# Designs tried in a protein design run: designed miniproteins, single chains. Part 51

Each design is a single chain, and the fold is of that chain. pLDDT is the mean over its residues in the fold that is shown.

## One batch from the design tools (miniprotein)

Design m1856
Fold by ESMFold2-Fast:
Structure m1856 (fold): chain A 66 residues (1-66)
Amino acid sequence: MNLSQEEFDREVREALVLIAAAIAKLANKDKSPEEQRKTVEEAVRRVGKKLGLSDEEIERILADVL
């Protein structure tokens, strides 16, 4: 497999955002589905921005996890 350093960095950042989304969903399992969705969306946006992902990449991840 041919992973450039840029591709590797992006995959790691995306994986961390997906892990954050999964943790947020699990931590809020006893809340309403709408509240869970809001918390997951907020976690993805917050962590994604902190890790330097573009708005386009964040929206793509949100489309995958919501």
Scores: mean pLDDT 78

Design m1857
Fold by ESMFold2-Fast:
Structure m1857 (fold): chain A 85 residues (1-85)
Amino acid sequence: SKMEELIKRIIETAKELLEAVKKGDVDKAQDKAIEFLELVEELKKLKPSQEQIDKLIEEIRKIGEELGVEEVAEQIIEEIEKKLS
């Protein structure tokens, strides 16, 4: 579905953002942050369920833990909660 494809793109973009942060690639991190925020706004228009939002948050938290950038992952999660609430 369009919802599932968009959630997958958000997860992929968040991973690329967190990887860029870990590598210190500021330009790529900024580009991916902008793309991430645009995708979250598109997801908001589709009115995701709380279960879908919770699963998205859990996936991003897991990626942050695996990459060792948990603090940045939590900042991204706060933006999701703020925009999708």
Scores: mean pLDDT 88

Design m1858
Fold by ESMFold2-Fast:
Structure m1858 (fold): chain A 62 residues (1-62)
Amino acid sequence: MAEEIIEEVRRVAEELGLDEEARERALELARKAAEAAEAGDLSRAAALYSAAVLYAIGAALD
């Protein structure tokens, strides 16, 4: 499950054509979401996962 969160955000960043710096930042948020999910804090995991995806979309539009 944790690995799936990171892999999904990586795929989104790749498909949106993010530069290396923006991709790394999105993946950092995804890793924090994965850590929260493994700890059983699903509300925090969902919030961090949403932040990672929204950051990736925002970076692609900028």
Scores: mean pLDDT 81

Design m1859
Fold by ESMFold2-Fast:
Structure m1859 (fold): chain A 64 residues (1-64)
Amino acid sequence: ALTPEQRRALAAFDRDGSGVLTPEELAALFDPSDPERNAEMLRVLFDRDGRGRLTPEELAQLAA
């Protein structure tokens, strides 16, 4: 389950109502100093989409 902070961040990035986040939006959403927690947040976010996973391109952009 998402924390209140994570849920608010997700709502802000879902402003277009598409339910899909771009790699750059994901990078801005997550704290680069905490990659383990970022990975868990990504799983939760994409679990809502019914996939539960990211494309390699999206993960690469998080590191950029």
Scores: mean pLDDT 52

Design m1860
Fold by ESMFold2-Fast:
Parts: structure tokens; C-alpha cells; sequence
Structure m1860 (fold): chain A 52 residues (1-52)
């Protein structure tokens, strides 16, 4: 879960990373913050606010 999100984030696929972190947040709320950060990096602050 986290590995997939981190790999996508590192490669610049911020939308993919955000989706992976969103799924991981169902079991660990720390990933919700990571999803928000990924959405901000993707240029979508509204999605980031929705995640946070």
C-alpha cells in the first residue's frame, strides 16, 4: 500500500500516488495526510482539502 504510493510519488505520478494513499488511509489515517500532499503536488488543492 504505502510502497505503491511512495513509488508513484517519487516518479512524479502524484495523482496515482494520491489514489494509492487514499486507499491506504482506510486502515491507517496517516495516509490521508499523504494523499492530501500528493493532490497538492498534482496541482489539485481542492482534492487535497477533500482528503484532509
Amino acid sequence: MLDTGQKLFTQGDYEGAAKAFEEASKTNPDYRYAAGVAYLKAGDPEKAKEAW
Scores: mean pLDDT 76

Design m1861
Fold by ESMFold2-Fast:
Structure m1861 (fold): chain A 85 residues (1-85)
Amino acid sequence: MKEKLIEEALELVRKGEELAKKAKAAAEAGDLEAARKYAEEAVELLLEAAKKLEEAGEKELAKKVREAAEQLKAQAEALIAAAEA
């Protein structure tokens, strides 16, 4: 059971990282709306991954993933602020 939670969490981390890369590429291309949307989706996936890791007893890894999600959220908020300026 716990092994399955870890596998599911790692897959969510991989998908979140892919979306974070898409967010960066969109921002570099000047598509701030797409960048924001991909970043928001990446944050959601990373938070779900952290929750599954915590349920699996991987508390240290869950903390690191949650911290990564918070950093990405802050970057997304900065992109929104830049787009509104």
Scores: mean pLDDT 81

Design m1862
Fold by ESMFold2-Fast:
Structure m1862 (fold): chain A 94 residues (1-94)
Amino acid sequence: MERVRELVRQLHSPDVDVRIEAMEELRELGEKAVEPLIELLDDPDPRVREGAAIALGIIGKKAEKAIEALERLAREDPSPRVREAARFALKMIK
């Protein structure tokens, strides 16, 4: 979903209103955003992986399918920011 990638980008916006709107749309999408977000966890850009992990955390319990991928990222991702985002997401989902 191109829209899911755009929402992940908007989570890094300097504008707080843009970030809040992106968070609200991710919550509304819920389960429908989970599979596209799991794909973005494998993106070459660490900023995209970080945003995808945050987005899965925002969705919460409905993102249970992402637990295995997030546990891998929390342990193995070369970016400390991505590892932190994955750990936070796991706390929100579990």
Scores: mean pLDDT 84

Design m1863
Fold by ESMFold2-Fast:
Structure m1863 (fold): chain A 81 residues (1-81)
Amino acid sequence: MEKLAEKAKEHIEKAKEAIKKGNLEEAKKHLKEAEEYIEKMGEEVRRLAAEKGHDHPEVQRAMRLLREETLKLEEAKLLLK
């Protein structure tokens, strides 16, 4: 989970840098890659919840990481529009 969140964050940061430089194609590429990692994070949250129950601290942590990166992605996508 943490590795997926780290990769999502990396691509969101690269997308924001590309937007700042006016490189819209580069920004779109990184946003798409971040979106794919966030999708994988969602899959991991579902897997952990099925294994441990959604009230488990590890599941709650995974859900928080997913929410944080999803919000950052949506903020970056808004800058592109």
Scores: mean pLDDT 84

Design m1864
Fold by ESMFold2-Fast:
Structure m1864 (fold): chain A 82 residues (1-82)
Amino acid sequence: SLEEALRYLEEAIKAAKEGDIEKAKEYAREAMRALEGAEDHVTANRAQALILVAIVSLDEGDIEEALRDLEAAKELVRRALE
């Protein structure tokens, strides 16, 4: 669901800000899983693409870029829930 994806994105952002990269990647993957069942395919696909790029950035140690992409994915999901 979009609500579950939003919650996981918030946890991923928090973990990344705290420097817990493994936990941030885990929550980001859970957000992608939550988006697989979403009826808003356009929002789900766009958010999943941003999350995938964020996970790559986390693996490369580019936390600033990862946070930008996670925040962008969060905003897409949040707006779809309005």
Scores: mean pLDDT 87

Design m1865
Fold by ESMFold2-Fast:
Structure m1865 (fold): chain A 55 residues (1-55)
Amino acid sequence: AAAEAALAAAEARGQAAMPRALELVENAENGKLPDDPQEAAQVEQLRIGLDELKK
């Protein structure tokens, strides 16, 4: 099925973005929100994704 291909694609993107995602989430938790509206939207998506990965 396509599940393995989707998982591999998500893993590759996650590996590349993981350090930045963690930094953005930690900065947001400390009150340092990104000034760029596009990055603010990305932080929301990254927080959701990281929460799913932790389960």
Scores: mean pLDDT 66

Design m1867
Fold by ESMFold2-Fast:
Structure m1867 (fold): chain A 73 residues (1-73)
Amino acid sequence: MSTADRVALTLALLGVDAELTAAELARLLQMSRSTVRRALRELVEKGVLRERVDPETGARLYGLNARTSGRPV
């Protein structure tokens, strides 16, 4: 199982409304932040995950993309 698969599975287990930072995912998966960040980028590019910035903290949050738009990410 790839890092990207493990990241996607973790978010799926937490639910469609769950949003985590790369640091939180790295801690949960016991992997380096760089490895997790690379997997997050790949999943966002593939439209599996969505990315947003928390307006209060400026932190980048990742969650499951529950909707398919006709536009590739």
Scores: mean pLDDT 75

Design m1868
Fold by ESMFold2-Fast:
Structure m1868 (fold): chain A 95 residues (1-95)
Amino acid sequence: SAKEAQEYLEKAVKAFEEGRYEEAAEYLEKAISLNENPGPGVYEMLGLAYRKLGRLEEAIEYLEKAAKIARENGDFKLAESLEKKAKEVREEKEK
């Protein structure tokens, strides 16, 4: 399971770098499903992928989830950065 989660993460990163955001989101969701405790970075990448796809409500949800995990882990700088990204997506959605 952990090895499979890592393999899907590697596929997601490659898909994201190549602009294949739908595939990146699918691989990230699979990686999350195979990991009992996914870190904030996985949720951040998923939120950014959904933002690129114009799925702004889902982008906000996952960026806020990433920020919450970062705060729980004591990474307040990352949490503030993620909260700012979520706010930017909310402003984009209301335009």
Scores: mean pLDDT 88

Design m1869
Fold by ESMFold2-Fast:
Structure m1869 (fold): chain A 98 residues (1-98)
Amino acid sequence: LEEEKEKAKKELEELAKKAKELVKDEKYTQRINEALDKVNGNSRSIAQGVNELRQLAEELEKNPELKEAAEQVREALKKAEKYGDLNVAVQAAKAAAE
């Protein structure tokens, strides 16, 4: 569980980095960074980060020139959702062990 959680976070960060390289727009780069900061926060902020990545992917998908960047953000969204789920599972496992 802990290892899978760390793997999901690393994959999220790599996909976000690729998306930032593809958008080449400071506005979108800032939004990606803000979403990542939220996913790296507490459990409440993880859900916000996930929602921000979803909204960003939808916005980028409207621009044909940014379709590849949108795909990377969509994959990052999947990893962020997995990270959130694993975070809940890890907390539940720790509580059960006590």
Scores: mean pLDDT 80

Design m1870
Fold by ESMFold2-Fast:
Structure m1870 (fold): chain A 92 residues (1-92)
Amino acid sequence: DIDEDFNRLAEALGLTPEQAELLLKALDYLNQGGSTENVQQAARELLKFAELVGASERVLELLREAEKADHQTALRLIEEARELFIEELANS
């Protein structure tokens, strides 16, 4: 059950319902297709999430750059921000 898997992940990361909603909204934008607008909207929602959870300035910088980037660059910046954020959580 995807909802149970998501709930376990949210619990493991200590996410509030508000933080989880922003993350899901970002994933929805990415799943809507390869438009530049959808990827930039995903970056915007991820930036709001990252700010609420107190992510590092480097993670915030990557997401701010992604919000303004072309489709291919924005996807790479989002992936880099995601990987860095996960690494920071694992090393905390």
Scores: mean pLDDT 74

Design m1871
Fold by ESMFold2-Fast:
Structure m1871 (fold): chain A 63 residues (1-63)
Amino acid sequence: MDEAEARAAIAAARAAAENAPTSAGSVHYGSGFQDGLAALRAGDYTAAAESARAGIAAGKRVG
């Protein structure tokens, strides 16, 4: 996973959190964004993208 892919996944999680139709969805998207940012700052681009995508998947499940 490269840095550009990790940053794109984090940006997608952030946008999903800002546009979430429910507060529960927003929390899951936001968690993915925060965990993704922490991993990105640590230089773990794979963990950053996986955290962001996991948050997006969880947010989509709860609506």
Scores: mean pLDDT 79

Design m1872
Fold by ESMFold2-Fast:
Structure m1872 (fold): chain A 68 residues (1-68)
Amino acid sequence: MLTDADILAEARRLLVEEGASEEETVERAFELALEMLKAQGITLSEEEKEKLRESIRKMVALLRESAA
């Protein structure tokens, strides 16, 4: 089962090791988060998905600052 730590680790790997763009990293992390929730039987509304994506975008921005 994917955890928040697994999503964070994958986002960091994409940004730091693969040199992926911030937007690509956000999209991939968002897909992983949705798969994690789906595995738990959780379906998000469109508003909840927007909030999740915004949280992931903030996380990715912080990771980029930490990697610099």
Scores: mean pLDDT 75

Design m1873
Fold by ESMFold2-Fast:
Structure m1873 (fold): chain A 66 residues (1-66)
Amino acid sequence: MELREEAEKLVEEALKAYKSGNYDEAFTLFRRAAELYEKAGDVEKAAEVGDLMVKFINDYYKKKIE
C-alpha cells in the first residue's frame, strides 16, 4: 500500500476516534498520518494534517477549560 494511501486511512481513523471521544488515540493517529505524508514527500498534505490536528487539539482544550 502506498504511504499516501495509508496516511489517508489514518486521517479517517483519527476523525472516527475523535468523534468517539478517544482524543489521545485521535491525536496519535493524526501525528502518524502527517509523518507518513512527510515520508511520501507530500509536504502539503503533511502540513494540512498537522493544521487539522492543531485545530482539533485547540477545540478540545477550549471546550474543556472554556
Scores: mean pLDDT 78

Design m1874
Fold by ESMFold2-Fast:
Formats: C-alpha cells, structure tokens, sequence
Structure m1874 (fold): chain A 60 residues (1-60)
C-alpha cells in the first residue's frame, strides 16, 4: 500500500506535478516512515526546504 503511493508519487514527479507528488509521498510516509526520504526529496524540489529539514530531524 505505501509502496503503491510512492510509485504514484514518482509518476506525478515525472509529469512535473511536484505538489501532487509531494502529497502522495506524504501519505506513503504516514503509512511507512521508511519512505520519509522520498517525501523529503519532493519537499526540497518543491522549495519547501523548512518542512524537509524538520522531517529530517524527526527521522534521525
């Protein structure tokens, strides 16, 4: 389930829809915290660096 959301996020990222990709990666992360790096990457690409940094601290 979480892997499917990650795959859908990757498809939206390929289409250039970073907002939708970030939303899907967030849902994947909420189901499986191991997918946090994908969510962080998407946040950084979207320019939401402060949120990505906050998530990084939580994952340590």
Amino acid sequence: MAEKLKEEGEEYEKKGDLEKATELYKEAYELDPRLGPYYMRALSKLGRVEEANRLGVELV
Scores: mean pLDDT 75

Design m1875
Fold by ESMFold2-Fast:
Parts: sequence; structure tokens; C-alpha cells
Structure m1875 (fold): chain A 80 residues (1-80)
Amino acid sequence: DAALAAAPPATAELARYATERGRAATSPEEGLAVALETARHGVRLAEELGDAEAARMAAVLAEASGDEELAARARELAEK
């Protein structure tokens, strides 16, 4: 995908992580667990690298997984 090829390293890593883990998910519940794990990984990458795109992706995934605290943290990182 051209968008992933041009993405910052942290965002590309999150997309790859989500794709690989999502491929193994066989239920919506397992898919939500993958989304939450990806969101946690994305927040760590955004904190260490200052990647706002990784933070935005993490916020969306955290909201989808129901973790409001993680989503709020990711949104704060995306605004910096």
C-alpha cells in the first residue's frame, strides 16, 4: 500500500503489527484484544519517537477497544 510505504516508521510498524495479529483473530472479541494491544504499542512508540501519526492510530484503536484512558493519552500525544 502506497500510504504505508510513505508512513513514518512507527506508524508502519503499528500497521504491520495489527495486520499480522488481526490475521490470527477468529472472533470480534479477539479482534478487540488485538486492537487494544496495538494501541498500547502505538502509545509507547509515540512517547519514545514523538510520532503524531502513531498516536492518532493508537487513539482510534483504543477507542474501538473501549479503553478511554488509553485513548485520551494517545490523543494528547497526537496534539504535540
Scores: mean pLDDT 70

Design m1876
Fold by ESMFold2-Fast:
Structure m1876 (fold): chain A 99 residues (1-99)
Amino acid sequence: MTPEERERLEGEIAASMALIGLAVLKRMVEQKREIDVEEAEKLLDLALKNVAPYLSEEELERLEELKKKALEAIRNKDYETAIKLLDEMADLIVEAERR
């Protein structure tokens, strides 16, 4: 395995882990469970930290903006908006991985 192939695999693993975290949070929101905002923030922070080395500065800034809006929607129990924002975060990660 070349160093380039290894870096690509590490990026794919990081993206997959972030997407799993987002999917778990989205399912919790869809089930309308009482969501601890601090736990949601920790999950989103971990997802962003995992993908940060593989994203541009602009993509990271957009993910941080979407994270803040998603947490605010969860705090306000606006679960439809939270789901939409989590989907936008997932789409951005998937699009970045395709590069």
Scores: mean pLDDT 81

Design m1877
Fold by ESMFold2-Fast:
Structure m1877 (fold): chain A 68 residues (1-68)
Amino acid sequence: KLKEALEKMEQKGKELQAQIDAAKAQGKKNSAQNPQLRQQYLDQMHQYSGQLQQEARDYGEALLKEAA
């Protein structure tokens, strides 16, 4: 079942990337018009960066466990 877990992690990463891409497209349009929306955009990008870093760490540890 390790292969299924790795596939699930990869799928979750793709979903996060799609959300980031959508947020960037909308945030860039909105942030040009409104300073409050610009701040929301920056906060969301910061949150996504943390999520991506954690996902990468979890995936790496799972691969290391398989190699053992």
Scores: mean pLDDT 72

Design m1878
Fold by ESMFold2-Fast:
Structure m1878 (fold): chain A 96 residues (1-96)
Amino acid sequence: MEEELRELLREAIRIYRRILRLLEEGRVDEAVALARLSAGVYALLSKHSEDPELSRLAEEIAERLARIAELLEEGRVEEAIEAAREEIRRLEARLA
């Protein structure tokens, strides 16, 4: 795994873990804000990256973060938690 891909994976995992912590503390509005902001950042990275693998991974992360924000806005907190945990597991597997 290239260093840039590994850094992106570690940063995404940290964001998902922070979202989970905010949800554990009942801070749903802050979790939504973090998920939306992060989705925007990864969407921009995807659009401006010349590396096809980095671009695809960033786009996937952006879409998953946007979905978590949508679930939280709909009051589907348990589904958002499960989605975030699944993403952490998936991204950690790619670091191995």
Scores: mean pLDDT 87

Design m1879
Fold by ESMFold2-Fast:
Structure m1879 (fold): chain A 66 residues (1-66)
Amino acid sequence: ADELIEKARQALAEGNYDEAVKLMEEAIKKDPNNPEAYKLLAQAYAKRGDTSKAGEAMEKAIELSK
């Protein structure tokens, strides 16, 4: 699901954080063990000001990256 990850990076760069969250949630649904999707989800949440959700997503990314 590299396409979803690339689209999410583009959405983040354009300031479309809600779209980035949606794309990463879809990427996680297809591959729940992808740490890159959780890293991008954490960045999108942080940019939206959802610091708690950003922290949770980053912890999951770290867990999967080991």
Scores: mean pLDDT 81

Design m1880
Fold by ESMFold2-Fast:
Structure m1880 (fold): chain A 82 residues (1-82)
Amino acid sequence: EEEELRALIEDGERAIEEAKKLIDEREDLSEEQKEEAYKLLEEARKAVEEARRKLEEGDLEGAKEALKKAQALLTKLAPYLE
């Protein structure tokens, strides 16, 4: 379980970095859309950081909950990444 959670956290960190790059490179997003995308990205990044912290504390359930939050936020980002 812990090794699986660590792998998911690492995947989340990579997904956030890639999402940031994609948003930065988008020329077709309005300023309002970019602001919304960056807000969701920042919230997702914090959720992944929370998952890592919880895992390091031995709180596996807390880590899972934080990862679910991060996944939901990344899903909301999908329309901005296309």
Scores: mean pLDDT 81

Design m1881
Fold by ESMFold2-Fast:
Order: structure tokens, then C-alpha cells, then sequence
Structure m1881 (fold): chain A 78 residues (1-78)
């Protein structure tokens, strides 16, 4: 289940990057925000299960999603 959430988050990041390349920054922002929510759920489940490897992986991916969200916000302010 946690691995499925991590995969779903990665798919959302990929779709967001595709939207970003098309300059659809509003769509990219929504996809990155959805990825953040999915990774937060993965962190919660990994923590409840005591799965330290999944917790670390999901935490790193959450950080990546926040960086991508900030890049979109910069473009929206231009």
C-alpha cells in the first residue's frame, strides 16, 4: 500500500512536469499539491507500520514535490 502511494505520487509529479513543460502552471501546481497530499498519506502509513525505509523514501519525495511546487509558484508570479 505505501509503495502504491509512492508510485501514485511519482505519476502525479510526472504529469505535473508535463504540464509545466506546456506552460500550464495552474495544472502543474494542482498536480504537485496532489502529490504532496499522497506523500503525506504515505508517510502516515509508513510511520504507523514502523516501515523506516518507506518513511525515509516518502519524506525525500515530499521534499522534491515542495521544490517543484515552489518553481511553479515562481512562474505564476512572472
Amino acid sequence: MVEELIRRGEELLKEGEEAFKKKDYEKALKLYEEAIRVYEEAIRLASEAGDLEALREASLLLGRAYVLKEEVKKKLKE
Scores: mean pLDDT 86

Design m1882
Fold by ESMFold2-Fast:
Structure m1882 (fold): chain A 57 residues (1-57)
Amino acid sequence: SLEENKKKLAELVEELGKKKGLSEEEIQRIIDSATAKAGSIPLDLMLALIKKELSEV
């Protein structure tokens, strides 16, 4: 469901954002952006984009 997808996106962003050392405000902005796109973009693609964006190189 859309709500389950939003929750899964938020949980991933919080986990990876905290590991990257992002502020709570930065994490919330990313969550808001990702959840706004939920339902328009497949969950698998959204998860892959978040992992790529928040990965430590």
Scores: mean pLDDT 78

Design m1883
Fold by ESMFold2-Fast:
Structure m1883 (fold): chain A 69 residues (1-69)
Amino acid sequence: SKEQEALQLLVDALREARRLSLAGRDDEARRVWDDAFRQATSLVGPDRARRLFDQASRQVADDLQRQND
């Protein structure tokens, strides 16, 4: 579904942007994120893209919490 595709884009982009930011590549991290959010918005619209961003952020945060346990 378009929703699942948008969610995957946002999760992957959050992970990649975090990796780039930790490497000091903040401009590249921002571009990766901006491109993914734009693509997600084109797939599902801005309101659903925002909800999927919240979901993706929780998934990435949960994964990071488990890595630190």
Scores: mean pLDDT 83

Design m1884
Fold by ESMFold2-Fast:
Structure m1884 (fold): chain A 86 residues (1-86)
Amino acid sequence: GKEIALKLIEKEKNPVGALRAYLSGGISKEEARKLLEKYNTPEGLKKAAEDVKNYLTPEQAERVIKVAEELGFKDLAEAIRKALES
């Protein structure tokens, strides 16, 4: 449920977790944006890149990139895209 998803995102401090929770309908757009603002840090971007490279399919990563761009998090979208190209 939503509460479990939010706890996992906070524990991981990973913006990809927030984007995936939003894509699954587990959290609202506003909740996703707030979590992205909190975890859109240099450390969070590094964790996002590592998560994408190790755990997401190309199709999942592409959806995450689109949502990050739609929510205005261009640096996060670029970090994820570069991780896929590496």
Scores: mean pLDDT 75

Design m1885
Fold by ESMFold2-Fast:
Structure m1885 (fold): chain A 69 residues (1-69)
Amino acid sequence: SDEEIKEQTRELLERLGRRAGIEISDEEVEEAIRLSLETGNPFYGPAAWARRHGIPEEVFLEVAAEFYR
């Protein structure tokens, strides 16, 4: 559902920001949610955000694995 996608996107994004030591703006949260909703995939928005901030793929995959199962 849209509600689950929004919640999971926010939670994954928050964990990624915490892991990377990066504070996430409201604008970035909105963009991530929009991307996740457009694709039907809560993973997609946070993945785009992570790439934009140079977060290593292995770090992203570790954090995402806890949520995506």
Scores: mean pLDDT 83

Design m1886
Fold by ESMFold2-Fast:
Parts: structure tokens; sequence; C-alpha cells
Structure m1886 (fold): chain A 73 residues (1-73)
């Protein structure tokens, strides 16, 4: 259905935005490590990336469930 397809597109967009945010946090942590930056800031960025990864994994499960429902139509 068009409703399930729109919901899938919304989940995919949210997943993409969280992936960008996770990649940004990972990038900042890596750059801080390369430049002997503050260890507390590195740990905060790494923790942020891990929390974002958990959200991405939940969104991926939602995406898979929606794809399954669309295929079963």
Amino acid sequence: SEELERELEEVRLKKLLYEIARNASEFVAERLRENNGDEELIKKEEETARELEKIIEELEKEEEELEKKIKEE
C-alpha cells in the first residue's frame, strides 16, 4: 500500500539522518585522537556514536518489518 511505502520512506530518512549523526561523532572522535585531544571529549563522542548506533539498529528492524509487510501484499 502507498501508506506502508510512505512509512518506509520516513523510516529510511530517519535512519539516514541518524547514520550521518553517528558518522559525524565517529569522525570527531577520530580527529581528536589524531591530534592528542581531550580524552573525555573522545569518550563522549564515542558514547554518542554508540547510542546513535542503537537507534539505527532499531530503525533497521522497523525498515525490515515494513519491507516484509509490503512484500506480503
Scores: mean pLDDT 87

Design m1887
Fold by ESMFold2-Fast:
Structure m1887 (fold): chain A 96 residues (1-96)
Amino acid sequence: MEEARKKLEKGIEALKNGDYDTAIKYFEEAVDLARDTDPYLAAIADSYLAIAYGKKGEHVKATAYAMNALATALDIPDEEKRQEVLELIRKALKEM
């Protein structure tokens, strides 16, 4: 979990700096690390992948990652964590 969180953090920093390709690499690593162990972190990372691809104008990939994040979010029993993912998905849709 800590390694996935660090990858997510580095991806967010790259995203803020406009380095979308670096952000995508870190978010992909975060998803791979979190997929089977932390659905919440995986959904957060998928949401950020949707945002990054949206900013690059790759709307088909952005939509696919947003849909993956939404599917995972709906299965998150923690209301606050689920709402956090849904808010990131909303932000990703705005970038398209």
Scores: mean pLDDT 86

Design m1888
Fold by ESMFold2-Fast:
Structure m1888 (fold): chain A 61 residues (1-61)
Amino acid sequence: SLSGSLARALAGIVERDLGALRASIDRLRAVREEYREKGKLEEAERIDRIIERLEREIERL
């Protein structure tokens, strides 16, 4: 069994990791829009698939 202190520490790590993942998704969205503006639709589509996969993984948590 986890002590309350240990459980809180683990929750903090999970929250930090989720925050980092969300920040990464936001950066990927910015890069996707940049590629779209430059007409690099294949690159934008590849990034969109990565974003979709990451969002699905977060939803499963």
Scores: mean pLDDT 78

Design m1889
Fold by ESMFold2-Fast:
Structure m1889 (fold): chain A 75 residues (1-75)
Amino acid sequence: EKVEKAIEYLKKAAEAAKNGDRDAFLSYMAQALAYAPEEKRPLLLKAVRRMITALDEGNYEEAVKVAEELRKELE
């Protein structure tokens, strides 16, 4: 399932953010966007902007929280 792949990549993105791995986080977020349903992509893009801001501020906790909120939205 495409949605299942998107959820899996969001889980990996949250884990990368927990580890402070910005490059892995961005890579997994790109994969999640690729597998997300078309109708949910605007919501994911909005969340990605919020996450990038959080990462730039060193707020990895906020990045993890947003990734988990998106995962629940796709479930």
Scores: mean pLDDT 78

Design m1890
Fold by ESMFold2-Fast:
Structure m1890 (fold): chain A 73 residues (1-73)
Amino acid sequence: MEEFRKELREWAERQVELLKKEGAPDDVIAEFRREADRVIERMEKEGKSLSEGVAELIAVTLDAIGRWLEQQL
């Protein structure tokens, strides 16, 4: 369980660093962190696999990118 949470958090933090490097606004990064934390907690409670957790985090990453693009429209 702890190792599962660690792997997902490390993956999410790698996405945060990429978003920062690409110039994503602080609000987009903060929202991504909140949604990633929600997903990790939910996946841990539901006993989902690591691959399922990564898939959910990919969806959260795409949503954050979509919101960032909408802010520019």
Scores: mean pLDDT 77

Design m1891
Fold by ESMFold2-Fast:
Structure m1891 (fold): chain A 71 residues (1-71)
Amino acid sequence: AKEYIEKAVEAAKEGNVEEAIYYAVKAVEASNNNKEIGEYIRKAVLAAVEGDEKKAQEYLEKAKEIYEKLK
């Protein structure tokens, strides 16, 4: 899950929107379709596509925190 979230943002930064969406979907699936994780991943990918690296990083950090709590 963590690896997929990181790859999604990296792809978005490179302008590879298709890869960013692919890894974002994989991250949500790996989290058992958790609503909160999915929402933050969605926001992170959108922020990265818009070029807002700060927001993308903040949303990713929140998604990772929620994922770690579900252990």
Scores: mean pLDDT 72

Design m1892
Fold by ESMFold2-Fast:
Structure m1892 (fold): chain A 70 residues (1-70)
Amino acid sequence: MEEEYRKIIEESEDSLEKAEAYANLAFHYIVKGDLEKAREYLEKAIELFEKYDPDSPLLKVMKAWLEALK
């Protein structure tokens, strides 16, 4: 699963698909307890969602998670 999301990130231009891939990686690292990597991927996901889907309810959730991880 991680490899699949990494390929999307490497092969895609900045896009909603890339934002979703970053969000999925962040969630994966939260579950694994790697909070440092989770924080990094959440920041990338939030940046792309703000550009491509600023009204997404997921933005509020991701920002809350990022705040909790800091």
Scores: mean pLDDT 78

